# Designed miniproteins, single chains, continued (5): the designs that were tried, part 8

Each design is a single chain, and the fold is of that chain. pLDDT is the mean over its residues in the fold that is shown.

## One batch from the design tools (miniprotein)

Design m16256
Fold by ESMFold2-Fast:
Structure m16256 (fold): chain A 80 residues (1-80)
Amino acid sequence: MEDIKEAQRLLARGDYEGAVKAAERAIEKDPNNAEAYLTLAHAYYLLGDFEKAREYLKKAIEVDPNNEEAKRLLEFLESK
């Protein structure tokens, strides 16, 4: 819970590498945390790594098929 909130705060501040590390910690604690995969995807997107962003969005959807935000962002990236 706290690691994912920290990752989101780091994203908002522009610390994308810090956000990746915090989201990775959240996944280590709970591999079924769809929000952590979504946060990793956002961080990689902002770092310009669009392939990793897509992979983590797919992972978020695999974990939570009802995650509308992950579905919308994946559709956006695949349409580019």
Scores: mean pLDDT 82

Design m16257
Fold by ESMFold2-Fast:
Structure m16257 (fold): chain A 62 residues (1-62)
Amino acid sequence: MSVLEIVGRERPDLSEMEQEELASLARMALASGPKRPSPKELAEITGLSVATASRILERLYG
């Protein structure tokens, strides 16, 4: 499990519905970027761990 679950871990104050929306916005923010980020850059942009950012990139762009 990727963005949604980590969003829940980083933002436990949010409801399940709010966590789902935040995860979608994180992906949309990446789509608005001028270049494909590296795992480190993705982690910095989204606030996620580098390991999870790497897996997201593999699934999204692989």
Scores: mean pLDDT 65

Design m16258
Fold by ESMFold2-Fast:
Structure m16258 (fold): chain A 64 residues (1-64)
Amino acid sequence: MKREIEELAKKFLEAKKKGDTKKAIEYMEKVAELMKQAAIDAGADPDRVEALAQQNLEEARKEA
């Protein structure tokens, strides 16, 4: 899982370098989904994790 997140982070940076905002957002969404699943697997409340993931994704979209 950590390696997949690192690879997605690299793809996100490459997409930002190219000015491909759509792909950058797509990679951020994939990272958020993997982090959400990791938190749920660690015993976090799924509803709370989903709400936090949506908030973080909206903040990231404003930066992209």
Scores: mean pLDDT 74

Design m16259
Fold by ESMFold2-Fast:
Structure m16259 (fold): chain A 102 residues (1-102)
Amino acid sequence: SKKEEIEKLRKEAEEVSKQGQATMDKALENAKKAYELTGDKSLLEEAQRVAADLQREMDELKKAVDEGNIEKAKEEIKHAQDAINRAGGLYGTAKGLIEKAK
């Protein structure tokens, strides 16, 4: 039923949002550290853009779930997962720069 599908999507959205927030926080923290060590702010600017994109996707996901829009919720979950993967990549890049600068 639509009600059961919305409930499942709500639980999935909560998990994606939790993972997204944690990934975003780590990516931004490491990008700031890389900037402090190298003086190159390009990675920090990219991390800030990815964080802003992820926040927008999480907000749209919450809206879609609250409105009962199953198709939009599925689309926004996918967008949020893609943004989480991008943030994870930036975390790895920043960590490498920090280790090289030591």
Scores: mean pLDDT 82

Design m16260
Fold by ESMFold2-Fast:
Structure m16260 (fold): chain A 62 residues (1-62)
Amino acid sequence: STAAALAELEAILARVESEALSDAELAELGKRAGAAAATVPAEAAGPLVERLRAAMGRARGV
């Protein structure tokens, strides 16, 4: 469901922002986030996907 996919994206975002994650862990979370985002309308997922992209960049030092 859309709600479940959005909850998954928010959970991944929270982990990326709060945990010290390795490159391998970030890659695995990125894969799961991509799969979840693919099941949600772009207008609903857009803000979360953009926040996650920024958070992933910060975690990787970019």
Scores: mean pLDDT 81

Design m16261
Fold by ESMFold2-Fast:
Parts: structure tokens; sequence; C-alpha cells
Structure m16261 (fold): chain A 68 residues (1-68)
């Protein structure tokens, strides 16, 4: 499961970087967003780009998740 393994690696990287600078909910949102972005990409995206974008969007994603 090449795509899944890469997605999990990107998600873990996003979570670890986010967890140093934001809340647990936001760090989890960053990881989840990075995973979904990677899995929904037609080509294998660069890890740094996905991680940075996911961290940047994490607060908004976490807020949306709390709304249900």
Amino acid sequence: DERTAYGLRVAREAYERASKVMSEDEANAAGRLAYLTTMNSDVKPPIDEVVEESIKRAPDVAADMRRS
C-alpha cells in the first residue's frame, strides 16, 4: 500500500511539526488534512508543501470539526 504508507508518513510529519506550535486538536487536524490531501492527489505531492499547507489550514479545519 504505497499511497497509504506515504500518506501516513506525511500525516505524521504534519502532526509532529504542528504539535510544537499549536493545540492538540489543531495538530490532529493538520495530520488528518495532510493525509487526505496526499490520498486525494493524482500524483505524489512534495511532503514539505503538503505539511506546510496543512499546518497553515489546521486552525480552520479544527474549528469546522468542532462545529460538526
Scores: mean pLDDT 79

Design m16262
Fold by ESMFold2-Fast:
Structure m16262 (fold): chain A 60 residues (1-60)
Amino acid sequence: DKILEAAKKLFREKGSETTIEDIAKAAGVSKSTIYKHFPSGTTLFTATALLLVGEEVEAA
């Protein structure tokens, strides 16, 4: 989902300073839309963290 992709990018760039509002803006949706796809905000964070741990990310 574009929400999870946006979260992954932002966590890679900003780390723990990433907020649900930042994710909503990056994905082009509202906070309520995020909640509809992820019933618990903790689930979104956990899924994103697992993806980052499973793959090494590289930046300039």
Scores: mean pLDDT 68

Design m16263
Fold by ESMFold2-Fast:
Order: sequence, then structure tokens, then C-alpha cells
Structure m16263 (fold): chain A 68 residues (1-68)
Amino acid sequence: EIEKLRKEAEELIAQAEEAKKAGDYKTAGRLFRQAGELYVRLGELSGDQEIVDKGLQLQAYGIELEAK
């Protein structure tokens, strides 16, 4: 369900932000990538390209954090 995917993505983003605040960039990056994957799925199911784009941006940001 769309609501479940949105909730899971929001929870992953919250965990990613906490990991980033703690300086754990590898964990933060992984969690942002997972949240981005859920946003891409959510956008595809809802037909919303802006949500898909947000998911792709979250995945890119996660990769950047993992490179730190």
C-alpha cells in the first residue's frame, strides 16, 4: 500500500538523519539509499514523477555520504 511505503521511507529518512548527526556516514548513506528506493516505488505506483525524482536524489545523496 502507498501509505505503508511512505511511512517506511519517512522512518528510514529519520534514522538516516540520526546516523548522520552521530557521524556514521556509512549507515546514513545506506539508509538514505533505502529510503530513495521506496520513494521511487511510491512515485511509480502513484504516477508522480516528482516523487520518483526525490527518490533518485536521496539515492545519490546516500552514495555521496558513503564516500566520506
Scores: mean pLDDT 84

Design m16264
Fold by ESMFold2-Fast:
Structure m16264 (fold): chain A 94 residues (1-94)
Amino acid sequence: SLTPQQRQAIDQVQRQFPQVSISTARRILDSVNWDVQMAMRAASLIIRGNVSISDAIRFMQSLMGRDPSFIGSLTSRVLTGRMTVDQAIQLAQS
């Protein structure tokens, strides 16, 4: 069963992105070790960037442990169409 903190994290994602289902929010959060900020970035890519759920998750996982400014920069480039998810993942792994 989910902890109260995990339920709160799902609620935060849904409040910001009501188009994201509870099951999708949970899948994203579980995939990024319940990091709400990373989950919010993934949800933004899906809803605003037309990125698939699997690609958004893969991209966020490639950025785990990186500097917040680096994460924000790459996420912004993908979100604005300046870079593909695959290009961003390649740069994250370099």
Scores: mean pLDDT 89

Design m16265
Fold by ESMFold2-Fast:
Structure m16265 (fold): chain A 58 residues (1-58)
Amino acid sequence: SSMREEQLRKEHLVVQEIGELIGKGDLEGARELAEKAGLVETFEKAVKSVENRKKDQE
């Protein structure tokens, strides 16, 4: 139970870092982090979300 909570917390921190890097425009750093953490799908989703947000703001 405790180990599962630690895993989820670490995953949340990595997802937050990926989002921050994408927000900064560091797509290469975000992709590398996501690939190392096995969160490539999350990275792709986040990039698409940022692109859609820009389109709505036009």
Scores: mean pLDDT 74

Design m16266
Fold by ESMFold2-Fast:
Structure m16266 (fold): chain A 73 residues (1-73)
Amino acid sequence: MAAEEARETAERLRRVARTPAVRRLAELAEELARAIAAGNIEEARRLLAEMRALVAADPEVRAALERVAEEAE
């Protein structure tokens, strides 16, 4: 159920988004959910790499993921 998980993550990220970078992460997570549902593995890999780069570059993105993980408990 990877596509559903990515969609839920995108929704939670949108709720905690305070900066353009976090909104971009939410957008990428939503695109990832669509790529997984379509079976587009190449696009899914590209999106995951872009998401990882955002997390590494921006402390606000890391903080937003932390909040999403907290909500998922």
Scores: mean pLDDT 75

Design m16267
Fold by ESMFold2-Fast:
Structure m16267 (fold): chain A 68 residues (1-68)
Amino acid sequence: MDEALELEAEASLYVMAASIYKRLGDEEKAKEYYKKALELLRKALELAEDPELKERLESQIRELEKLL
């Protein structure tokens, strides 16, 4: 579970970076960082055993997919 939480935290940092690049008009870097965050969240979901964490990760994945 620690690894899943670490991956979720790392994904959050990439989402923040992506939002900054999007505001700066760098859509290519924004998409790259959103894709990286999505990869990390999918890995976290594979490792997650807690139902609440799984639901949270699935929600985050769905929201990120809308931004791509």
Scores: mean pLDDT 85

Design m16268
Fold by ESMFold2-Fast:
Structure m16268 (fold): chain A 58 residues (1-58)
Amino acid sequence: MEEKERLLEEITEEFEKKFGKETAELVRKMLEGLYEAGASLELIKERAETLKELLERQ
């Protein structure tokens, strides 16, 4: 599995466990879009961390 695919899968699994499948799918699509737009893997990780924090505060 490519590094990008592995990272996105790991993030998606974590979000699915914590927030449910629908939220995890939305997050995955958002992060995939960012990567296709030229975002680095590091930026993808930072964005995922920010989204997780925001969702935990709801």
Scores: mean pLDDT 79

Design m16269
Fold by ESMFold2-Fast:
Structure m16269 (fold): chain A 83 residues (1-83)
Amino acid sequence: SLRESAEVLLGEVEERLEEAGRRPVTEERLRELEEELRLVERAAQPFLELGKRSPDPEIRELAEEVEKRIRELEERLEELGRS
């Protein structure tokens, strides 16, 4: 279901956000996290398109939250790459 897809995607993004937030990561691990983010973004695309158009307002809110969390992770990894 769209709700289950949202929960899986949020869990995957939150785990990586927590890891990226704990300490500076090695350059090798940063590259791995960047690749994992790209895979999550690709997996999220069909969910985001369907979820944003859902008649269920809770599903639309979940889609917006998934997109927001993906953006937060992207920004955090970019910050780590600059440090």
Scores: mean pLDDT 81

Design m16270
Fold by ESMFold2-Fast:
Structure m16270 (fold): chain A 77 residues (1-77)
Amino acid sequence: KAIELLEEAKELAEENNLEEAVELLDEAIEAAEKGDYEKAVELLSEAADIVEEKDPELAKKILELIQEAIKLLREEA
Protein backbone atom coordinates (compact mmCIF):
# COMPACT_ATOMS: atom_id res chain seq x y z
CA LYS A 1 0.00 0.00 0.00
CA ALA A 2 1.05 3.65 -0.36
CA ILE A 3 2.29 4.12 3.22
CA GLU A 4 4.43 0.95 3.03
CA LEU A 5 6.05 2.22 -0.19
CA LEU A 6 6.74 5.58 1.45
CA GLU A 7 8.31 3.92 4.50
CA GLU A 8 10.62 1.93 2.19
CA ALA A 9 11.52 5.12 0.28
CA LYS A 10 12.28 6.84 3.61
CA GLU A 11 14.62 4.02 4.69
CA LEU A 12 16.54 4.26 1.40
CA ALA A 13 16.75 8.05 1.71
CA GLU A 14 18.11 7.69 5.28
CA GLU A 15 20.73 5.16 4.13
CA ASN A 16 21.89 7.63 1.46
CA ASN A 17 21.92 10.68 3.79
CA LEU A 18 19.15 12.49 1.88
CA GLU A 19 17.97 14.29 5.04
CA GLU A 20 15.73 16.85 3.28
CA ALA A 21 13.94 14.07 1.36
CA VAL A 22 13.50 12.10 4.61
CA GLU A 23 11.76 15.11 6.22
CA LEU A 24 9.42 15.52 3.24
CA LEU A 25 8.66 11.77 3.21
CA ASP A 26 7.83 11.90 6.94
CA GLU A 27 5.44 14.83 6.36
CA ALA A 28 3.88 13.02 3.38
CA ILE A 29 3.31 9.86 5.45
CA GLU A 30 1.63 11.92 8.20
CA ALA A 31 -0.57 13.73 5.65
CA ALA A 32 -1.58 10.42 4.03
CA GLU A 33 -2.38 8.85 7.42
CA LYS A 34 -4.67 11.82 8.19
CA GLY A 35 -6.40 11.45 4.80
CA ASP A 36 -4.93 14.65 3.34
CA TYR A 37 -3.96 13.03 0.05
CA GLU A 38 -3.58 16.34 -1.82
CA LYS A 39 -0.94 17.56 0.65
CA ALA A 40 0.74 14.14 0.66
CA VAL A 41 1.07 14.17 -3.15
CA GLU A 42 2.49 17.73 -3.07
CA LEU A 43 5.11 16.78 -0.46
CA LEU A 44 6.01 13.58 -2.36
CA SER A 45 6.55 15.56 -5.59
CA GLU A 46 8.98 17.83 -3.71
CA ALA A 47 10.79 14.81 -2.22
CA ALA A 48 11.09 13.20 -5.67
CA ASP A 49 12.65 16.38 -7.13
CA ILE A 50 15.23 16.56 -4.32
CA VAL A 51 16.17 12.87 -4.62
CA GLU A 52 16.60 13.16 -8.40
CA GLU A 53 18.81 16.29 -8.13
CA LYS A 54 21.25 14.77 -5.61
CA ASP A 55 22.04 11.37 -7.15
CA PRO A 56 20.14 10.12 -10.21
CA GLU A 57 21.59 6.58 -10.01
CA LEU A 58 20.82 6.03 -6.31
CA ALA A 59 17.52 7.89 -6.79
CA LYS A 60 16.01 5.45 -9.32
CA LYS A 61 14.52 3.01 -6.77
CA ILE A 62 13.47 5.79 -4.39
CA LEU A 63 11.76 7.65 -7.27
CA GLU A 64 9.94 4.47 -8.38
CA LEU A 65 8.58 3.98 -4.85
CA ILE A 66 7.50 7.63 -4.56
CA GLN A 67 5.82 7.65 -7.98
CA GLU A 68 3.93 4.41 -7.26
CA ALA A 69 2.80 5.81 -3.90
CA ILE A 70 1.60 9.04 -5.58
CA LYS A 71 -0.44 6.99 -8.07
CA LEU A 72 -2.07 4.98 -5.27
CA LEU A 73 -2.83 8.12 -3.21
CA ARG A 74 -4.44 9.86 -6.21
CA GLU A 75 -6.63 6.80 -6.87
CA GLU A 76 -7.78 6.86 -3.22
CA ALA A 77 -8.56 10.60 -3.29
Scores: mean pLDDT 77

Design m16271
Fold by ESMFold2-Fast:
Structure m16271 (fold): chain A 70 residues (1-70)
Amino acid sequence: MKEELKKKIEEVFDRVMEVATPEQRELFKKMLENAKKGLDSITDPEKAKEYAENLIKRLEEILRELEQQR
């Protein structure tokens, strides 16, 4: 269901927030808010899943880059 997609997005954002600087956290908080609004605007479950999967992939890429810079 759509709620599972929101939880997956939130879980990845939480992991990114753990390694982010205070300035990056403010940016990611805004991105999460916009992502949830975007997902809520999609009525097609298949398109909602695709949107969430694409976002998760981008967030995992960001997480990997942040971890490598430590």
Scores: mean pLDDT 78

Design m16272
Fold by ESMFold2-Fast:
Structure m16272 (fold): chain A 91 residues (1-91)
Amino acid sequence: MSPKELSLALAGYTVLKGALSFMKRRFEKHRSKFSKEEAEKIEELLKKGEELIKELERLIKEKAPLEKIREKFEEAQEVENEAERIFLKAL
């Protein structure tokens, strides 16, 4: 991994970590607006997101192949997109 690629990976990691933190606060603030099933699904997605963020941090620290880092970014983005779809329906 080049220094430029590492810098871009760190920038993307920071954005995803911030988005997850914001989403968690938004869920906690509006928890009563969600059905039990929606709340359970968001909690599952937030937990999965936290696990993917930790995995991304590990891969970046280890300077893993870009393909591995990209795969985890795509997985994290999909989790965020699913959670946002539930937010848009409930809020």
Scores: mean pLDDT 83

Design m16273
Fold by ESMFold2-Fast:
Structure m16273 (fold): chain A 70 residues (1-70)
Amino acid sequence: MSPKEKVEEFLSKERTEENLKELAEYLSKERPEVGELLKKLLEAVKNKDIESIYENLAKIIDLLEEILNE
């Protein structure tokens, strides 16, 4: 299954924590850069760094758009 097909499949499911974790794990395997950005986002949330939270979310969105356009 292509990364695009997998992302579209998950977007059609209920937005549960379990579905989000499965999607994050899949994307981390197919696109290591997404995994690194997710780690940075989690650290920014832990440190209450609002600027870094927004920057990492924007980069994740850009990468997801790239995957969906493949």
Scores: mean pLDDT 71

Design m16274
Fold by ESMFold2-Fast:
Structure m16274 (fold): chain A 81 residues (1-81)
Amino acid sequence: GRELAELLRRAAEDLRRMAEIVRETLPKGEEAAELLLEAADLLERAAEAEEEGDFEKARELVEEAERLAKKAAEIVHESLA
């Protein structure tokens, strides 16, 4: 439980850092950054749900964060293609 919550919080920090980089460096960086920041917020909420023992809510939040991060990656890929 607690170890997974810490991993989720670290992943959220990594996504926020990545959002800052893509906002400054890439075409459509702002759109991709906003999706990464939303995914980071979802991962923090998933960490809280994990710590509270609401594993189903944590799963749903992680799945939504993955969906948003994938969309951000697609925008980044299109910007580099």
Scores: mean pLDDT 86

Design m16276
Fold by ESMFold2-Fast:
Structure m16276 (fold): chain A 55 residues (1-55)
Amino acid sequence: SEFQERLEREIKEAEEEIKKDPNNLPAYAFLSYYYYKRGETEKAEEYWKKIQSLY
């Protein structure tokens, strides 16, 4: 769907932003939440741990 295509684009952009700026906390939070909602708990946990490491 158009909504899913937009969401996938936002995810890809967030991943690219993290690659350019590893301290981009909002991007990690977005990816963690999104992967959690998709049932990909391992990926969500990895991004959540990165958020914790940036404190």
Scores: mean pLDDT 78

Design m16277
Fold by ESMFold2-Fast:
Structure m16277 (fold): chain A 79 residues (1-79)
Amino acid sequence: SLAEFEAELRRLSPRAAVEALIELLRELRARSRDPRVRATLEGLIADLRRMAATETDPERLMANVEGIAHTVRVLVEGE
């Protein structure tokens, strides 16, 4: 489940958490047939890449990763 995935992200380093979330978003995008959902997921992937490149605080980076993971769960599962 996405909730189990969110829990696992907290156990990873911030860099590994970014990579894991980007891979999940790529898979969700590839499986989505809704072009609006695909566009939203592409935007989130771009945001994650930018944050990983520019954010020097690992705690802030992890908080941003968790926030995006929560947004994805709401988008995909409607929670």
Scores: mean pLDDT 82

Design m16278
Fold by ESMFold2-Fast:
Structure m16278 (fold): chain A 94 residues (1-94)
Amino acid sequence: SPEQEELRDLWLSNRELLQLLAQPPADTEAARLNEEGWRLFREGRLEEAVEAYRRAIELDPNYALAWFNLGIVLAQLGRLEEAREALLKAIELT
């Protein structure tokens, strides 16, 4: 939908800033999976992006950026309750 595309574009424009402000361990598998999730999201592969972010969180449950990114992708998919839980977890960890 046009609203989902606008939200996606807004998120994409802010992702680089969020990554500059968030300092995950650059060499961890969790950081790699977070980058893979962003790439998949950028390509419109939303369910695969969710999987990549969930794997990042399994490796590092305190990875606030991965929780935040998961919430945004889940909201884009219309999975609003799961999106809310992920975003609240990201806030808790910040």
Scores: mean pLDDT 79

Design m16280
Fold by ESMFold2-Fast:
Structure m16280 (fold): chain A 60 residues (1-60)
Amino acid sequence: AEEEAIRLLMEKGGLSRRQAESAVRLAKEVPADVAVGLLVREGGLSREEAERVVRLARAA
């Protein structure tokens, strides 16, 4: 689950692997709505992609 979230952040958000790993950690530590908003605004993901990343991060 976590590896798929990292892959989505790298492929869709243009993040490096280290940046994607940090984003997955932050998605677990902040409220889900905040994490989705950050991934859309700063990560360049769609809302659907951001929601999927947050779900995958929290399932791991």
Scores: mean pLDDT 77

Design m16281
Fold by ESMFold2-Fast:
Structure m16281 (fold): chain A 74 residues (1-74)
Amino acid sequence: AMADAEAEARAGERGTAARQEIVPLLPWMKEIEAADPATQAALRARVAAEHGWEVTVTTLNGQRIVSVRPRAPA
């Protein structure tokens, strides 16, 4: 019961917080997508340190895809 209640509360809280935190991350994601690999690594490290989000750059079908996720346990 407690785990379910906490999971529900955290899901609602993370939904709101993620929305708020993703808005300031959008400029970072654009810079990371346009940057060279060395600059991407530095920008990703800064986003993780300042916002607590993990930024991943993946190449899919020759295109660079920038994705973000909460570093904290889901």
Scores: mean pLDDT 60

Design m16282
Fold by ESMFold2-Fast:
Structure m16282 (fold): chain A 63 residues (1-63)
Amino acid sequence: GKRIGVVGAPSEEEAKIAGEKLLKMGAEEILKLIGVTVEEAKKVADELRKQGYIVTGIGLGPK
């Protein structure tokens, strides 16, 4: 299946840094979830996994 990195963060800057890290790990697609809670990011990751994607997440929290 295709690889997707899911990145949710309180700010765009944090999402960008996490996205660059996922790209170096060979993720084909990165979904930025700016302003989304960690719980909502996990829900999106679970839905993508159900669709056959390999999802790589980065631990997300407040600054």
Scores: mean pLDDT 58

Design m16283
Fold by ESMFold2-Fast:
Structure m16283 (fold): chain A 82 residues (1-82)
Amino acid sequence: KAEEYLKEAEEYEKEGKLLEAAEKYREAGEIYEEQGEYMKAAEAYERAAELLAKTLGPEHPEAREAFFKAVHAVLKYLQQYL
């Protein structure tokens, strides 16, 4: 199901619907995180953060939250090797 959200996000992005795309990337990241796929979650959250920063500004709370979720997912990925 996470892959379906990624495809929807890519479709919205191609249509120029960047806020809708960011929401779908965020949902994909949440599903990957629940599945323990932290690097895929990080990539999805990072893409959401980029689109939110572009549309709302990089200091907007939603853009910052998506960025911090991406960082947290990377940290969880690193913990798997310890």
Scores: mean pLDDT 84

Design m16285
Fold by ESMFold2-Fast:
Structure m16285 (fold): chain A 63 residues (1-63)
Amino acid sequence: MEEERKKALEFLREMGIPEEYIEKLLEFEELARTNSKVPQEVIDEYKELNKKIEELIEKVKEE
C-alpha cells in the first residue's frame, strides 16, 4: 500500500504539481489515519485540494 502512494506522489511531482499541494495531501491522509472521526470541514478542504490538483493536471495536458 505504501508503494502505491509513493508512485502516486511521484506522478504528481512529474506533472509539476507544487510540493505544497503534495504536502497538504499527506497531511490529510495522516489526519484520517490517526483520527477515528474526521470533521466534515477537513473532508471539504481535501476535496477542494483534489479539485485544484485535477485542474493543474488538466492544464499541463493542454500545454
Scores: mean pLDDT 73

Design m16286
Fold by ESMFold2-Fast:
Structure m16286 (fold): chain A 93 residues (1-93)
Amino acid sequence: LSKTEQLILLAIAKFGPYISQSTLAEMLGVSQSTVSNSLRNLLKKGLLEKKDGKYYVSEKETGDPVHQLARDYLSGKISREEFDEYYEKLLKE
């Protein structure tokens, strides 16, 4: 995954399916078209699912370590604090 694809996947896990594409673009310092393209790529890779116009982290096993991190967070296997540390570290790169 690109850095932007990783950050979008983790942001959807962190903030939930109601986060807007404009908010994602602002938070990540990218254009809305970059967000739209990254969402499309994540859907094609099976890491996200789209339902009722909203994006969700896929429940399917993909073998991607960032997708597994997002799933582990959503299932309660890792704490919000541990997840946020990873997200902030990646965002600062």
Scores: mean pLDDT 81

Design m16288
Fold by ESMFold2-Fast:
Structure m16288 (fold): chain A 72 residues (1-72)
Amino acid sequence: LAAEWAASKASVETVNEIVSLVIRGIGYEIDGDYEKAAEYYEKAAKLAEEEGLTSTAARYRERAEELRKLAA
């Protein structure tokens, strides 16, 4: 959630890593490579959870699961 990011104490470096992983995931979605897209969303979710961004991590995991269903 936007409010979660605004209240986050995560370092700029870690936030940039999460954003980069999500951008790569979106790129693979556009290309129709749902397996790789899901992989990158899972990586973003893991980093977000480690930073305490629980709602954001849950959203990325939900998207990864949806993408896996599309890949199957």
Scores: mean pLDDT 77

Design m16289
Fold by ESMFold2-Fast:
Structure m16289 (fold): chain A 64 residues (1-64)
Amino acid sequence: GKADAEKNAEAAKKAAEAGDAAASATLVHQMGRLGGKEEGMKGAEAGQRGDAEGAAKYAVLAAS
């Protein structure tokens, strides 16, 4: 749901901003398994690069 998407996006963004690319990538990948496989993969890639904005964007899309 929307609340879960917003919470997951914020968590992914904070992890990426903190330089925890692995945690951000894991969170986005897990959300991708629940509904948005392509978006989850792109978010995981963004998290691995430390792209906080990209990770948050794809986390919302993957959870929607």
Scores: mean pLDDT 72

Design m16290
Fold by ESMFold2-Fast:
Structure m16290 (fold): chain A 67 residues (1-67)
Amino acid sequence: AAQARRDEMGKAGIAAQKAVDEYRKANPGSGLENRSAAAKAAVDAIEKATGSKFDYRVDRVEAPEPA
């Protein structure tokens, strides 16, 4: 069980690094936008690799409730 969870995390880490590396290779620049986009690509890759939704700020903003 613990090993399987570690394996999932390992796959997520590899996918995240690959996504960031590909983005940086295609967009070798500096700036807040580039950093934010790279981070978002990493999060997206992790979710696809693990099949799980990570509880990031983005997920919490998904369903706002008024009043």
Scores: mean pLDDT 60

Design m16291
Fold by ESMFold2-Fast:
Formats: sequence, structure tokens, C-alpha cells
Structure m16291 (fold): chain A 53 residues (1-53)
Amino acid sequence: IGKRVRDVRERLGLSQRTLARILGVSTKTVRDIERGKAKPSPEQLAVIDRMEQ
């Protein structure tokens, strides 16, 4: 899942800080998700899916 989050973010031209603001989390949380150290919540996944579509 982390690779998918990173790919969507990069395709949209977003920084990790900008994605963190959209998801309502810290930049560290986005970084940890992209590294596979943390799992995004169902609510965060829904936001990412909406941005991808």
C-alpha cells in the first residue's frame, strides 16, 4: 500500500506535506505509510482513492 500512496501523490504533483494536510495527519505519518511502517486508516484510504479517480 505504501508504494501506491507514493505513486498517487507523485502523479498528482503533491509533496508529503501537502498530502499530510489533505489527510489531516503529520508529514511523518505520510512518510511512515509510504515506507510501509504504518497502515493508513480506512478513511485515509478513501481520500487517496478519491484523489486517484
Scores: mean pLDDT 76

Design m16292
Fold by ESMFold2-Fast:
Structure m16292 (fold): chain A 75 residues (1-75)
Amino acid sequence: SEFEKYFKEGLEHLFNRDYESAAKYLEKAIEIGEKEGADKDLLALAYEFLSVAYRKLGKFEKAEEALKKAQELRS
């Protein structure tokens, strides 16, 4: 799926420590996944990795918001 494609790209950037690109790809993955009704556990995982990328970028408020979304999807 398009969600899985962008999610994979986001993770590759995250593991390469390209946190800005990681955040962009993960944001796009989440946007697509929410529209397509992607699996909620995979969406939660995408939000969790987005939170990691935001924290590495010093965007602590956005990181907290992403983590909150992940927790809501898992509840």
Scores: mean pLDDT 88

Design m16293
Fold by ESMFold2-Fast:
Structure m16293 (fold): chain A 96 residues (1-96)
Amino acid sequence: SDEEFLLARADRIVAALEAQRARVERLLAEGAPPEEVRRALEDLLAGLDSAILELEHILEELKAKNASEEVIKKVEERLAQVRAMRAEVEELLAEL
């Protein structure tokens, strides 16, 4: 269904960002140079900004199609997760 497709797209966006975050955490744990960590965080921040716009468009499309409250809530939870990740990335960049 369209709802299942849009939810699966939202889940894939979040999974890709979680993989990028895991890479940043690995660089920090391994004591990578600050410039390499900064570049990885800046790449992740750009990905997070793009993901927020995409998730907002998915949410708008779901609402326009009168999707179930359960599906809408799941995408809202994904959007909240991405916004939380963005705040964490901004804090990490400020500490470098």
Scores: mean pLDDT 89

